# Designs tried in a protein design run: designed miniproteins, single chains, continued (2). Part 82

Each design is a single chain, and the fold is of that chain. pLDDT is the mean over its residues in the fold that is shown.

## One batch from the design tools (miniprotein)

Design m6849
Fold by ESMFold2-Fast:
Structure m6849 (fold): chain A 113 residues (1-113)
Amino acid sequence: SMSEEKAKELLKEGLELILNLLEEYLKYLKKDPSVSEETIKKVEEIIERVKELLEKLPSMSAEEQIEALEELIEYLKKVAEELKGKDDKTAEFIEQLVKLLEETVKKAKEILE
């Protein structure tokens, strides 16, 4: 349906935005010698998950895409919590990505109603 195609496009655009923000942030982190290898590895693992999800999106229904993004949101919340007290700036950055994805999922659900 047109509603499903609109929801899918919104979810894809949201993930592409998150990927671009993550890749730019990773470039920033790699230039800073004070940043731990653990923090860099966590951001790289998030990037890999987002890329894998983007590759799978075309084969998924809008409902399956929403479920996958909600699983990604929960994973990001866990990573942000693990980084609190170790790299607060990166934890805050990931929390902002969570807010962007939550808004994207909310709008996609509204389109499908």
Scores: mean pLDDT 90

Design m6850
Fold by ESMFold2-Fast:
Structure m6850 (fold): chain A 149 residues (1-149)
Amino acid sequence: DAGEWVRKVLPEDTPGLVQVAMFLVARAVELARRYRLTDEQIELALELAEKYDFSTSELRKKAAEELRKRGYDRDVISAILAIATALSFIRENLDKETAEEAIRLTIEAVRLAAAGAPEEEVLRLLEEIAEVLLKQEEKFREAMRKLSS
């Protein structure tokens, strides 16, 4: 359960943006593990994340149609779209340096989970992603404090 993984890696008082990002990441990792996504399918998710803004329902539908035309089943499509959505959300809502690091770690976690790595190894990467996302909030709060002085 993606929600259980988020509860293990984030403090209870975590800001909503970080909580949403972490839930999307955990869901992508969970589905990649469950359906044992191939490297080719993961690479396709990365390509789609660059091509479409997955924050919109319309663009997610277009990506789903493209995957159906390629002959992928519903479960694989769901997993690919979960990855693309997580990466798109991070890119759109975080600063460039934090987004690049969080995306890199998310791709690593997805690949590790798809390969059937132990849950402990996957959770370690999710903890690293949570740390990166929480540092973004600290930087934002510090910047706001400096602007208010």
Scores: mean pLDDT 81

Design m6851
Fold by ESMFold2-Fast:
Structure m6851 (fold): chain A 65 residues (1-65)
Amino acid sequence: MKRLLLIETAGVERALELARKLKAEHPDVQVIAAAAPSLEEAEKLAAELKKLFPDTEIILVDSVP
């Protein structure tokens, strides 16, 4: 099963909404949603998670309201 990690800078609620949309479009993909207060912190989180889960595709969403 393909795993996709979504990191959203605008907050947890937006991360969950985007994760739900991605899961609806790709039901055989495991989607993990995370929120970070800035793009820089999202990049740091993505780097650490990529070390632990190298087979995981990571998407960073820089959403500034």
Scores: mean pLDDT 69

Design m6852
Fold by ESMFold2-Fast:
Structure m6852 (fold): chain A 62 residues (1-62)
Amino acid sequence: SEAQQRAAEAEAILLSSSDVSKEVQIEVLAKAIHTMRPEVSFEELKELYRKLFEGEKIEPLK
């Protein structure tokens, strides 16, 4: 769907644009994915992406 494609594009852009604040990138990604997967909490997604940006080990979303 268009929303899924846009979320993936936003994710790719944010991952390549490290000059943008890490917190802003995490929030935008989490919000986009939460819109696509409302069953996953927004806070859970923020923590997941924060760990990814810090190079920490992450657990898969259930």
Scores: mean pLDDT 67

Design m6853
Fold by ESMFold2-Fast:
Order: structure tokens, then C-alpha cells, then sequence
Structure m6853 (fold): chain A 77 residues (1-77)
């Protein structure tokens, strides 16, 4: 999997979630960091699970998830 494929999957998942906003996304080397805002904790949880599922299907590793505004770090394999 490539950094570009990880970025595309994250953008698609956020775009499919009404009310979710992609605040920032950046790739560096084999890593992608995304910052997402959601209106509710339930939406943040659902979006996190959906992104993780899609990225696992692509063969990417989830490195970390943190913050009240979802900060996700992934490593492309």
C-alpha cells in the first residue's frame, strides 16, 4: 500500500460522514497523519472504526489514534 492510497481512503471515509471535517492530512515518508473534527463522540468512534477497517484491507498499519479531535497516524506498508 502507498501513502497516496492511505490518504485517498481517509479522505473518502471523511467525505462519506456527514458533519465530519478533514482539518489536515499530511504524508511524510511511509506515514500519514490526519486530523478530523466530528460533531459527536459517537461519530468520531464510528469514523475511526471505518477508517481502520479500510486501511487494514489495504494492508496499512494504524500507529496511533488520539485526541478529542481525532488525530490518526498510519504507516503504509
Amino acid sequence: VTVAEVEEAVRAAVAETDGATLRAIAGSGDRVVAVVSTPTEEMARALRERITERLHALGAEVVSVSGENLTLTFRAS
Scores: mean pLDDT 73

Design m6854
Fold by ESMFold2-Fast:
Structure m6854 (fold): chain A 89 residues (1-89)
Amino acid sequence: MERAARALREGGERALKAGTAEGASRAAQEAEERAIRADPSPESVLAAGVGGGLGRIGAGVGKVAGDEEGGARLAAKGLYDAAEAAEEL
């Protein structure tokens, strides 16, 4: 779990650094893939899927609203929330 949680947290940092909805969406996808590779347990796969999904939704909301930075922040929040949940499991 710790390795998957770390991958999700690093994904959140990358989403914020990207500062765009497209970059944040890519960071969320990469975080999901890295988390699953780091720990392919069912619990980590679920946390990775939730984090990646929430990250993409956040990025998409920002894109539709025309708020690229807000989308990146929402994506990062989803990834950080999933990382926290993964550490508690």
Scores: mean pLDDT 81

Design m6855
Fold by ESMFold2-Fast:
Structure m6855 (fold): chain A 75 residues (1-75)
Amino acid sequence: MAEAAQGLELTDESIEESMLLIRYAVLVVIAGKGGTLSISELQKDGVSLKSIEELIEKGYLSRASEDTVQVNPEA
């Protein structure tokens, strides 16, 4: 159930902060691995599946295959 009755705009700010940290972590890991990385390896590096999906949806990452993602240079 939804517990937040207020803070619709504040919730968006909190999500933005979390996404910035996750984006940086993912970009650093992928850059270190040569630009592409399996989702399994990202999970070992502390990136959750939901975070990867959100980054793909926002255009920061592209899915190269079902188990592989890459940094979207346009984002």
Scores: mean pLDDT 64

Design m6856
Fold by ESMFold2-Fast:
Formats: structure tokens, sequence, C-alpha cells
Structure m6856 (fold): chain A 75 residues (1-75)
């Protein structure tokens, strides 16, 4: 079970992703975690530093980051 604080942060992150809002530091951390898991599944963990660099630029919309990550993975 998540704590009340963790639940609120998870909800805020989810709302920002769903609403395609500009990525802040908390959304960036969550996207980096998802990217790491996805790259491990695909055997492309060497792409993680490049993806983290894209995410760490902050202020990009979630959809724009997802598109860039998808393009890198499809290569």
Amino acid sequence: ELSEEERKEAQEITDKIVNDEPVDEKVAERLKEIARITLEELGKTELLPEIEEIINQLGMKVSEIAEKISELIRK
C-alpha cells in the first residue's frame, strides 16, 4: 500500500502525464524509471543515458518525450 503522501504524488504525476503537461522534476524521475524498465525488457539499456538526457531537459510535453523515446527504441 502507498502512503497518503505517495498516493498524492502518484496522482499528480499521473494527471500531468494524462493532460500532456510540461515535464517537471517529479514527472522526469517517473519517466526515467519507466524508460529503464522498458529498455531492460528490450535489451537496449545502452540507450538509457540518451533518454535520460532528453527527459532531463524538462519543460517538454510528455507526448513529445514519448515520441522521441519510441523513435530511438524502434531504430
Scores: mean pLDDT 73

Design m6857
Fold by ESMFold2-Fast:
Order: C-alpha cells, then structure tokens, then sequence
Structure m6857 (fold): chain A 63 residues (1-63)
C-alpha cells in the first residue's frame, strides 16, 4: 500500500518535470495505478478512447 503510493507520487513528479499537465498526469495514474480501462477513463472525462490512448502514450514516452 505505502510502496504503491510512493511509486505513484514518484511517477507523477517525473511526468510533471517532463512538462505534462495535471490532467494528463491524472489520466496516466488512473490507468497505471487504479487499473481503470481506457474506455472507463474516456467515459469519466467525456472524451474519446483515442484521446485517452494518445495521452497515455505521451506519458509513457516521458518516463
């Protein structure tokens, strides 16, 4: 539990340092650490699955 939170915090800090927005960071963290599917995140944010997929790929490229 504590280790998972520390990893999430470290990932968020790294993505922010790479210039990603808070929104893009939250999308990646929801997928990576909360186990939400791209479709669930898309529905939650009112965007297309393609938009979520693109944001996740951008975050992965920054890590």
Amino acid sequence: LVARQAEADATAARLRAAGLSDRDVRIYLRHRFLGLSQAQIAAMLGVSVATVRRRIRRAEAAL
Scores: mean pLDDT 78

Design m6858
Fold by ESMFold2-Fast:
Structure m6858 (fold): chain A 58 residues (1-58)
Amino acid sequence: GLTDEKARAALEKAKAENDGAAQLAIGAEVRRHASDVSPEVLAEAERAAAEGRKRSLA
């Protein structure tokens, strides 16, 4: 199962490493486990996915 702590750690690492592909992948995984995470983490995943997509398309 996915926890808020694990989800935030993964998203923060991908953002710190400036890895757009990882941000997209982790963001999608968090959304698939939306029932297991807080609404705040889900919103963070949405922002990370949008940022990762923008980087991949730039």
Scores: mean pLDDT 76

Design m6859
Fold by ESMFold2-Fast:
Structure m6859 (fold): chain A 85 residues (1-85)
Amino acid sequence: MTTISKQELEKKLEELIEEALAKLAEEGRTITIRGTSSLLARAAAVALAARKIYTENQKHVTIDEPLDDDKALALLREMVAESLA
């Protein structure tokens, strides 16, 4: 189950998170994330917050709900499915 690709995926995921946050900041938009414990949970929270910002035209979104890896995977799966449908 553990592969050498895990560290590479984590590095790329962190880079994507930084890029998403930088893009939001350039548009005068910010997010606050609380209760996330992993890189995967943080990525899911960033994606959720960005979606809310763009769909609701908000300048700031706070994600207070704690996301564990199981919830993060479920959320990311749902968002990907909606994007592909």
Scores: mean pLDDT 70

Design m6860
Fold by ESMFold2-Fast:
Structure m6860 (fold): chain A 80 residues (1-80)
Amino acid sequence: MKLEAIKKAAKELGFELSEEQIKGLLKAMDQVKQLRRTLGVTDEDIDKHIEDLIKKYNLGLSVEEFKKIYKKTEKLLRES
């Protein structure tokens, strides 16, 4: 379900991502969601964590591109 939402979000935003990149995005997004639930975490802290996750999972994306896919994925999950 969540993996398919990420694939759809990436495709609708014009990103040609590999299956490995989509799986990396799923893991990265889950970690960002957990971080957002932590008290005292700022948007700047989240942006730094996203940058680290992009490097860790070799996503080939900018922080802004990651955020676009994340927001679109969350929207698609709410519409289900």
Scores: mean pLDDT 80

Design m6861
Fold by ESMFold2-Fast:
Structure m6861 (fold): chain A 82 residues (1-82)
Amino acid sequence: SAEEAEILKAATLGMAGAGANYADRNPQYRDYADLLRQTAERAKQLSAEEARKLVEETMYAMSKELADRLSAEMEAAVAAEL
């Protein structure tokens, strides 16, 4: 329904905004905060489904980069203990 689509879009935009606010609290993630805010602004002009896809794809790309960084940091920490 149109009402469900509005709720989904509001939830999607809220999620992107919350992610940006969380990233903004940590200086190491400032670039991610800016990216999420830009993504939220673009999503406002899209349909609920397109907005969800854009935010999910952006967050997935960020999560992959963050996971790769954490893996490298853990590997370096283990090497330092040997």
Scores: mean pLDDT 72

Design m6862
Fold by ESMFold2-Fast:
Structure m6862 (fold): chain A 81 residues (1-81)
Amino acid sequence: MSDLEKRFEEHLRKAEEALKRGDFDKMKEHVRKAARDFVSIAVLQGIFDEDDIIELAKKRMDKLGVSEEIRELVIKYIREL
């Protein structure tokens, strides 16, 4: 959904801003929220397999130019859901 996609992108943006400030606690907070929002996006599309969700997340984050460190944390938190 467009609203969830915008929310996911906003959490990633806030995570990048927190990383630039050296605020690792806020960075991790926003990464957890992004991971939760992305799982919701996938489930609403009928995608329930964890590996399929992670594949979609990787493709989406690659398109958005997400930093490697944040990308790896999003994947980690998706696995922890």
Scores: mean pLDDT 84

Design m6863
Fold by ESMFold2-Fast:
Structure m6863 (fold): chain A 61 residues (1-61)
Amino acid sequence: MLTAEQIAELTEYCNQLGLSQQTLNEAIETAEGLCKTLGFPQNLAQPLAKVFLDAEAVAKK
C-alpha cells in the first residue's frame, strides 16, 4: 500500500499533467494490483503509477 506522502506526490504530479483525479486513482489501483500479482514490493507501486500517468498524459496530447 502506498504511503500518504507517496499518494500526495502522485496527486501533485497528476495535477501538474492536467489529468483527472479518476485517472490518478486508476493509475494507483493498476500499479498496486500489478505489484501484488507479480510479488513485487509495494514501494514499486509509486514509480509504476507515475509511468501510467506519463502514458495517459502522452495519450491526451
Scores: mean pLDDT 79

Design m6864
Fold by ESMFold2-Fast:
Structure m6864 (fold): chain A 61 residues (1-61)
Amino acid sequence: MMEERAEKVKKEAEKIALELGVSKEDAEAIGTVVGDAVRRGAPEEAALEAARVSAEFLAEQ
């Protein structure tokens, strides 16, 4: 149950990061970090918001 949610968030975060212009490597790193956070009990929405902020920061560099 938690693992399936973490996997969904990971994939969603990767897609968001790629759409914002982040490299595939960085997008996968963001996805992994937020996916792990969800597996440890973080809310999906908060994890996706963190992913978006991180992706925007990296894309602007």
Scores: mean pLDDT 80

Design m6865
Fold by ESMFold2-Fast:
Structure m6865 (fold): chain A 81 residues (1-81)
Amino acid sequence: SVVRGVMPPEEKLKELILESLRELGASEEELEEWRKLSLEELIERFLERLKEVLGLSDVTLEAIRRLILGEITGAEAAALV
C-alpha cells in the first residue's frame, strides 16, 4: 500500500492544526487566512496563539512543537482519520 508509516500529507496536518486553532477560539476568517499559509507558517501561528491565549513559556512551546513534529513523523496521525 502507498503511505504505510511515513509523514502524513501536509494537507491533513494543516487540517489538524486548523481544527486545534478553532478549538482555541480562532474565528472562521482567521482560519481561512491561515489555511493559505505553509505548514511551517501554520505551526508558528498555532504556537503564537497558544502563547497569547494560555500564556505558555517558550520552553513549553518548544515541547508542543516537538509533539506536533512527532505526529507528522509517526504514521499514527495518518491512521486516526
Scores: mean pLDDT 67

Design m6866
Fold by ESMFold2-Fast:
Structure m6866 (fold): chain A 81 residues (1-81)
Amino acid sequence: SLLAELVELGRRLHALLERARALGDEALVAEIEALMEEASRRLEAAGEIEDPAEREAALRALVEELRERLARLEARLEALL
């Protein structure tokens, strides 16, 4: 489900944030925190959509974009190790 995917992505973001903090990479920490804030705003905005089909489309777009951006951030962190 979309909700399960959002929960998984949230867990991955939190794990990535903890790893970035442990490395002391303040720039990477800031980028992850900014992505988390953007994701929270977009999730709230999607929740305000009254049409179920439009809401699902907005949530799917969010999941797809978050997955791509998270994968890029994870790759950047791995390159630092």
Scores: mean pLDDT 87

Design m6867
Fold by ESMFold2-Fast:
Formats: C-alpha cells, structure tokens, sequence
Structure m6867 (fold): chain A 74 residues (1-74)
C-alpha cells in the first residue's frame, strides 16, 4: 500500500514538472531523517528499530515528504 501510494505521488509530482532527480532527492532526504530519528531514540535509551519497522518508517516519511511537496506546488 505505501509503495503504491509513493508511486502515485511520484507520478503526480512528475505531472507538476518536478524532475525525477528532485523526487529521488526528496525520498533520500526523508529516509536519512528516519535513520537520524532512530539513532536519537537509541541515544535516549530505546532499542534500534527492526529492519522491517525501519523500512516502514522510511516509506511513510517518503510518502509524507512527497505529499508536502505536492501541497506546496498547489
């Protein structure tokens, strides 16, 4: 579901004139932020997320970043 949503959001951004490179950069930035947040949580005494949870959080962050960019361009 999240992967399909991201594909639909990417298609919408392409229609709005955003380049593939810019979309890739937005997705990469969101994933890097998720890793940073996970590290902060570990430093606060929590366990590092499982690979599956980290992947889910990364996809959610990517979808959110792409939705925000679409709203910005409206």
Amino acid sequence: ELEKEIEELEEELLKLGVSEGKIAALKAAASIRVVGDAIDRVLAGEEFPSPEELRRLSLEAQAEALREKIEELK
Scores: mean pLDDT 82

Design m6868
Fold by ESMFold2-Fast:
Structure m6868 (fold): chain A 65 residues (1-65)
Amino acid sequence: MQMRKDYLEAMALMAKSVGLLKDVKVEGNKITLVVDASDEEGIATATELKKAAEKEGFEATVEVK
């Protein structure tokens, strides 16, 4: 379970590094994925990561800016 948490954080950070996400915030079991409202690819990526995090029992939020 912690191993999957680390995997999710790594995937989110990778997405940020390639410009698909504007920011990533992690607070305990809560993950916030920040994406640009006009970036369809970023929104799709954030949505996919949110589903993966929720399936693992974590709180995930997509913040659109």
Scores: mean pLDDT 76

Design m6869
Fold by ESMFold2-Fast:
Structure m6869 (fold): chain A 77 residues (1-77)
Amino acid sequence: DVERALEELARDDAVLRRATDGEVSVAEARAAARRAHELILELAEVLAEKYGVSAEEVRRGAEAALAATEAYLASLE
């Protein structure tokens, strides 16, 4: 269910936003980032069609975003 997966992505994004304000633990934010990454990989073909890019570009973007998020969270430890 694509709609449900997109809702889960939105919830994970909300957790990450709260982490930037110090309202959520680094461990909880890291778990949310990893869940979001997994969901984006599952939806790569759908997201590629929606945004007019290749599925490979979506996967590459997701990997870069996760790496950047994990580096940011590591800086908070």
Scores: mean pLDDT 74

Design m6870
Fold by ESMFold2-Fast:
Structure m6870 (fold): chain A 56 residues (1-56)
Amino acid sequence: MSDLETLTSIPGVGEETARNLLARYGSAEAALYNPDLRVPGVGPAVFENLVAAAGL
């Protein structure tokens, strides 16, 4: 899967939020292990879903 597809597979992460994460971190893996509420489109629920997806 592409990094964009990986991020958009996470509940609450739309295409725009996934693009914002990739612009900030460069990869889906980096975004999953370093989630940040300061990224546009990442609220508390999306942050929790990213942490859960990373196995953190």
Scores: mean pLDDT 75

Design m6871
Fold by ESMFold2-Fast:
Structure m6871 (fold): chain A 94 residues (1-94)
Amino acid sequence: AEQARAEADRVIAEGRKRLDELEKAMTSAIEKGDKKAVLAAMDEIREVVEDTRARLQSLAAKLTPEQAAEIQAKMDELTRRGDELVEKGRKAAE
């Protein structure tokens, strides 16, 4: 249904917003040399990606195949961004 698609888009948008906030927090921690804060941000980034995926899986049965494919593509983009941020944090924590 259109409502289920709108809910999935909102879930993706919330995940993206949380990653934006964590990217800012991690960048600030890197600039300050706060290794503990960098590692904490990396863990939270992983949790945001997994929580977003779990929430989308709970909606999957309510989506058409076409809607599910579009949402999966957006989730793949969120996963790639999360991986890039974790890699940036890992390099900074060395």
Scores: mean pLDDT 88

Design m6872
Fold by ESMFold2-Fast:
Structure m6872 (fold): chain A 76 residues (1-76)
Amino acid sequence: SMEENLLQFIEDVDRFIALVRAQHPDDPAAQALVDQVEAQRAQIRALVAAGKLDDALALGRQITAQVQAFVQRLLA
């Protein structure tokens, strides 16, 4: 279901946050991204709890785009 997919996405985001904190502790840009993603992840959880699945999905897409941009920067 969409709710199960969103909950799995939150777990994947939590793993991403933990890895970035562990591997890039002295990178201010990486820490700023992690802080932003952590705040957005908390918002997704609140939206799911409120039954606002479309809003949660839209925010999830924004997180994915931000993570993709960060990965592209690492490869450049």
Scores: mean pLDDT 84

Design m6873
Fold by ESMFold2-Fast:
Structure m6873 (fold): chain A 87 residues (1-87)
Amino acid sequence: MPSGMEQLEALFAEQKAYIESNMGLLSEEERAKVEALIARAEEHLARARQAWADGDYATAERHALQAISDLGAAVQIVQRALARLAA
């Protein structure tokens, strides 16, 4: 269903914007890791979009879960940096 992809796209955009707004708080090592996670998440999102367009919903779901997982890992790095600043 298009609504499922629309929800994923919206969540992805929101999480990515949150990460990017906090990139200045990250060390060089943290930034490199976050950039790698975002790049991998974008690859999975692109594959999810293609699978969804092809009617392969099982493949779309697998790639969507990988995209959210990678983006979530990037959010965790940002959250740890914010916690470090609050200490």
Scores: mean pLDDT 85

Design m6874
Fold by ESMFold2-Fast:
Structure m6874 (fold): chain A 71 residues (1-71)
Amino acid sequence: MKKEKAEKVIKEIESGLQKEIERHKDDPGAAATLARAAGHTAESYANDLGVKELAEKVRKKFDELAKKIEE
Protein backbone atom coordinates (compact mmCIF):
# COMPACT_ATOMS: atom_id res chain seq x y z
CA MET A 1 0.00 0.00 0.00
CA LYS A 2 1.44 3.39 -1.05
CA LYS A 3 0.39 5.12 2.19
CA GLU A 4 2.19 2.51 4.33
CA LYS A 5 5.38 2.93 2.27
CA ALA A 6 5.21 6.73 2.57
CA GLU A 7 4.59 6.57 6.35
CA LYS A 8 7.59 4.25 6.83
CA VAL A 9 9.96 6.53 4.90
CA ILE A 10 8.61 9.66 6.63
CA LYS A 11 9.19 8.02 10.03
CA GLU A 12 12.81 7.33 9.00
CA ILE A 13 13.19 10.99 7.92
CA GLU A 14 11.76 12.15 11.28
CA SER A 15 14.19 9.91 13.19
CA GLY A 16 17.16 11.25 11.23
CA LEU A 17 16.01 14.83 11.68
CA GLN A 18 15.73 14.45 15.48
CA LYS A 19 19.39 13.38 15.62
CA GLU A 20 20.44 16.32 13.41
CA ILE A 21 18.48 18.84 15.54
CA GLU A 22 20.22 17.51 18.67
CA ARG A 23 23.59 17.82 16.90
CA HIS A 24 22.88 21.44 15.87
CA LYS A 25 21.42 22.72 19.17
CA ASP A 26 24.06 25.50 19.23
CA ASP A 27 23.04 26.63 15.71
CA PRO A 28 19.24 27.14 15.61
CA GLY A 29 19.42 28.52 12.04
CA ALA A 30 21.10 25.36 10.75
CA ALA A 31 18.71 23.13 12.75
CA ALA A 32 15.67 25.00 11.37
CA THR A 33 17.04 24.76 7.81
CA LEU A 34 17.46 20.98 8.24
CA ALA A 35 13.89 20.68 9.56
CA ARG A 36 12.50 22.58 6.55
CA ALA A 37 14.61 20.49 4.14
CA ALA A 38 13.38 17.25 5.77
CA GLY A 39 9.80 18.53 5.46
CA HIS A 40 10.29 19.20 1.74
CA THR A 41 11.76 15.71 1.25
CA ALA A 42 8.91 14.01 3.13
CA GLU A 43 6.27 16.07 1.27
CA SER A 44 7.84 15.28 -2.12
CA TYR A 45 8.00 11.55 -1.36
CA ALA A 46 4.38 11.37 -0.16
CA ASN A 47 3.20 13.36 -3.22
CA ASP A 48 5.15 11.06 -5.57
CA LEU A 49 3.28 8.11 -4.03
CA GLY A 50 -0.06 9.96 -4.40
CA VAL A 51 -0.68 10.42 -0.65
CA LYS A 52 -1.34 14.18 -0.82
CA GLU A 53 -3.08 14.44 2.59
CA LEU A 54 -0.06 12.88 4.32
CA ALA A 55 2.27 15.16 2.34
CA GLU A 56 0.41 18.26 3.60
CA LYS A 57 0.42 17.03 7.22
CA VAL A 58 4.15 16.22 7.34
CA ARG A 59 5.16 19.47 5.61
CA LYS A 60 3.14 21.50 8.14
CA LYS A 61 4.58 19.48 11.06
CA PHE A 62 8.18 20.06 9.96
CA ASP A 63 7.57 23.76 9.19
CA GLU A 64 6.10 24.20 12.70
CA LEU A 65 9.13 22.40 14.17
CA ALA A 66 11.48 24.74 12.24
CA LYS A 67 9.65 27.82 13.58
CA LYS A 68 9.88 26.46 17.14
CA ILE A 69 13.65 25.95 16.73
CA GLU A 70 14.07 29.56 15.46
CA GLU A 71 12.27 30.98 18.53
Scores: mean pLDDT 79

Design m6875
Fold by ESMFold2-Fast:
Structure m6875 (fold): chain A 91 residues (1-91)
Amino acid sequence: MAAREEFIARVKALGLDVEEVLERMRKIVEEDLKKIEENWEEVEELLRTNSTPQDLETGLAFLEYLYDILDLPKLKELAERVRKILAELKK
């Protein structure tokens, strides 16, 4: 089962409005993504100096999970940036 379908099933099991939950999550994530974009040079340096390849792979899995649920293009853009850093660390 895809991450989106599993997430929707869990939200419904809690008796919550799926559309309202998704809309609230989109707003929160979009604000966080905006802050990351505005501070990207500092974020990139922190990821390069303070992350192992395993940390970045875990982060990528989480970003792809959120992308499957929220379909926000900036999550895909951030995942691609993290993937480039991971590739450079692995050579």
Scores: mean pLDDT 82

Design m6876
Fold by ESMFold2-Fast:
Structure m6876 (fold): chain A 76 residues (1-76)
Amino acid sequence: PAALLLEGLAALAAGDEEEARRLWAEAMAALAAMPPEEAAAVWGELAREVALAAGFSEAEAEAAGARAAAVVRKQL
């Protein structure tokens, strides 16, 4: 699911809106079917990968992922 969300963002950046919509629809369906703890882990992984792509350090990216997962888990 996190990989599908990232691929969807890459497709959108490349101008392939149809592929972006398809990938995000698959990711959202998978997230909706997941237990809350697994969904939180996916959001954490997405936050980590986005931070790495933005040029943050490995330690900063891992901290961002952990914080995102904790926030999602608390709200679910």
Scores: mean pLDDT 77

Design m6877
Fold by ESMFold2-Fast:
Structure m6877 (fold): chain A 69 residues (1-69)
Amino acid sequence: STGARLLRAGLSRREVAYYLHDVRGLSQRQVAEELGISQSTVSELLEKFRKEVTKEDEFGLLGRALVAS
């Protein structure tokens, strides 16, 4: 799966959840299925990412995800 490839490429669960939901357009349910976690955990990961991420961190994440895809 795409989520498993991104995790293997060194992205955190938080970064993978953000990429799949906000960049790829997957629903929180689809991201939960992809990562093998609950939808509430996905929501929590996305909220944590948005609180802690800088724009520079976001661009670095997108570059790593693009290479891993």
Scores: mean pLDDT 79

Design m6878
Fold by ESMFold2-Fast:
Structure m6878 (fold): chain A 55 residues (1-55)
Amino acid sequence: SELEELLARMTPEQRAELEALIEAFSRLPKSVGFDEETGRKFAMMVVESELWAAE
């Protein structure tokens, strides 16, 4: 799937960053609208942006 493909292209450092972002968003209260799916999508978006910035 999209996440698995992204993870396969990432460096170990980028994967650690993605995991840290997912964990950080999982700790946010539901009142801010972050569920597990939304947190995962946001983390993917951030890391994909970083991957593209690396050319």
Scores: mean pLDDT 66

Design m6879
Fold by ESMFold2-Fast:
Parts: structure tokens; sequence; C-alpha cells
Structure m6879 (fold): chain A 55 residues (1-55)
């Protein structure tokens, strides 16, 4: 599924980023998702899942 491919790409890229960079991307994606950007909503969901799994 397209969502599964996006999630896997985000997880691989996020693993190379610092925690501060991940939080910045979450903030940006949250702002864009609030404006109705569907791609940014999917990115936000994947980033939040990645952050939760690291806890």
Amino acid sequence: MAKERLRNVIFRRASKLSDDQIETLIAISQQMAAQGNEFSKQVLEALLEYRKQRE
C-alpha cells in the first residue's frame, strides 16, 4: 500500500535525524496538516508513530 511505503521511507530517514530535527519536522507537518495538506497528515502520523516507538 502507498501508506506503507511512505511510512517505511519516513522511518528510514527519521533514523538518521537528531531528536531535535524530528520534533521540528513534527511541528512543520502538524502546521501543514492543520491547513488541509493530506500528505503532511500522513507524514505527521508516521513521525508520531516513530517517536512513540522510540519511547
Scores: mean pLDDT 78

Design m6880
Fold by ESMFold2-Fast:
Structure m6880 (fold): chain A 63 residues (1-63)
Amino acid sequence: MSASELRRRLDILKNLIDSLRSEIDSLKDDKSKDAINMINSYKDLIDLYEQEIQQLQKQLQQL
C-alpha cells in the first residue's frame, strides 16, 4: 500500500471515529435499552477502528 493510500485510509477511519463519538454523545442522556446497546456497539466499532489506525501508522513508519 502506498503512503498516499495509507494516509487516505487513516483520514477515513478518524472521520468515522469522530462520527461515532458524536453519536455516543448525542445518546448519553437517553436511558433506554436501545440507546445503551447502540452506545456499546459504537464503542466496539471505535476500538476496532483505533486498532486499524495503529496498524496503518506502523506501516507508515516503515516507509
Scores: mean pLDDT 83

Design m6881
Fold by ESMFold2-Fast:
Structure m6881 (fold): chain A 113 residues (1-113)
Amino acid sequence: SLKEKLKELVDKFLDEVEAIITKYLGERMTLEQAEEVRKVLLEMSEKLDELINDPSKLTLENARKVLDEGYEKLLEIAEKVTDDPELIEQFKADLRNVRDKFLEEFEKLLESA
């Protein structure tokens, strides 16, 4: 079903985001910062699941908004973890690539429904 494919896409997306966070910030984060990251990822998961379960809200624009709001929070945490501008730039680039792939696959699934 479309719902199953969208849920699988969201799970893959969140796993890829968590892997990027671990790669750049994992060894640098405090336990409190790691907990803040978990809360942001959980909030993104819950908001995306709400969109998938409500056809009236299931739009590319709403998915993009959830990702953008979550990414802003992740960037705020990253800037508290490290002052390394090169690391932050690479972190932002990897997150942007994963975001763009997710939105392209999400749009394709909606168009195929």
Scores: mean pLDDT 90

Design m6882
Fold by ESMFold2-Fast:
Structure m6882 (fold): chain A 84 residues (1-84)
Amino acid sequence: VKTLEKIAEIAKSEDEFEREIADALARMLVAIMKLSKDPAAPVVEAVLEKNKDKPPAERVELIAEAARLYEVEGKSEEEVLKEL
């Protein structure tokens, strides 16, 4: 409850809001994957480490793409890292 209220308050700061919400979403998605023992979690973490200097919004997109390449297309961690 308090965390959602803080997120809503940050929403009033335009340029920082997109950066902070995207960073929070990226962290939350990785944490959920780890807690659910998703096999893609280590691959997603490796892709994010390679792309840590990219904007948070792009890093959120990379989470979805890395998971898709690994789980849907059956690529190895090495192949996913080479592609992303």
Scores: mean pLDDT 70

Design m6883
Fold by ESMFold2-Fast:
Structure m6883 (fold): chain A 100 residues (1-100)
Amino acid sequence: SKIKEVNELSTKTIGLIISAVGAIEEGNYGEAAKDLARARELLQKMKEIVKDNEKAVELLNKAIESLDKGIEYLKKGDVESAKKHLLESLKYLSKALDEV
């Protein structure tokens, strides 16, 4: 079912973003970057699965935008802004799951 596939992908995505935040706090920016790149791929895959659900797609686009901002701040060494935007990505992902 689409719901089961979205739930499996969302669980992995949440785990990757949380892992990335932990890696950032430890100064392991290389590991954080790998986890965030993987999370981005899974968000894009979820968006394709739910493409007929306009509200879910809108919220997943906001999750991706927040994730991309988090990655940009991480590249600048702004750890606090990076973490803030990664948490915003999780918030939008949670809202998208309520629409599925």
Scores: mean pLDDT 90

Design m6884
Fold by ESMFold2-Fast:
Structure m6884 (fold): chain A 93 residues (1-93)
Amino acid sequence: MMTDAQVAEEILGEFPPDVAAAVRPHLDRAAAKGRITVSDAEGVARALEDAGYTRAARLALETLRRLVGPVGPESAATTAVTLGALEARREAE
């Protein structure tokens, strides 16, 4: 049976290796709660900015801000983290 910790490791694997360590604490907290919160998504965006993935961090924060109202905080946070990971991987290429 897949644990919340295993799901967090799979999501973490979507990030570039150089920022994965900084993102890990935010995904570990999300796994412990069983959900990604706005605070977790903001933490991930900050980790991306600090690692130099400025475009990915900006995209994550813009996505969070745009979607919190229309789709709710949990869906917005999950989308923001996912798009941030994909854009950071694109920047790392």
Scores: mean pLDDT 79

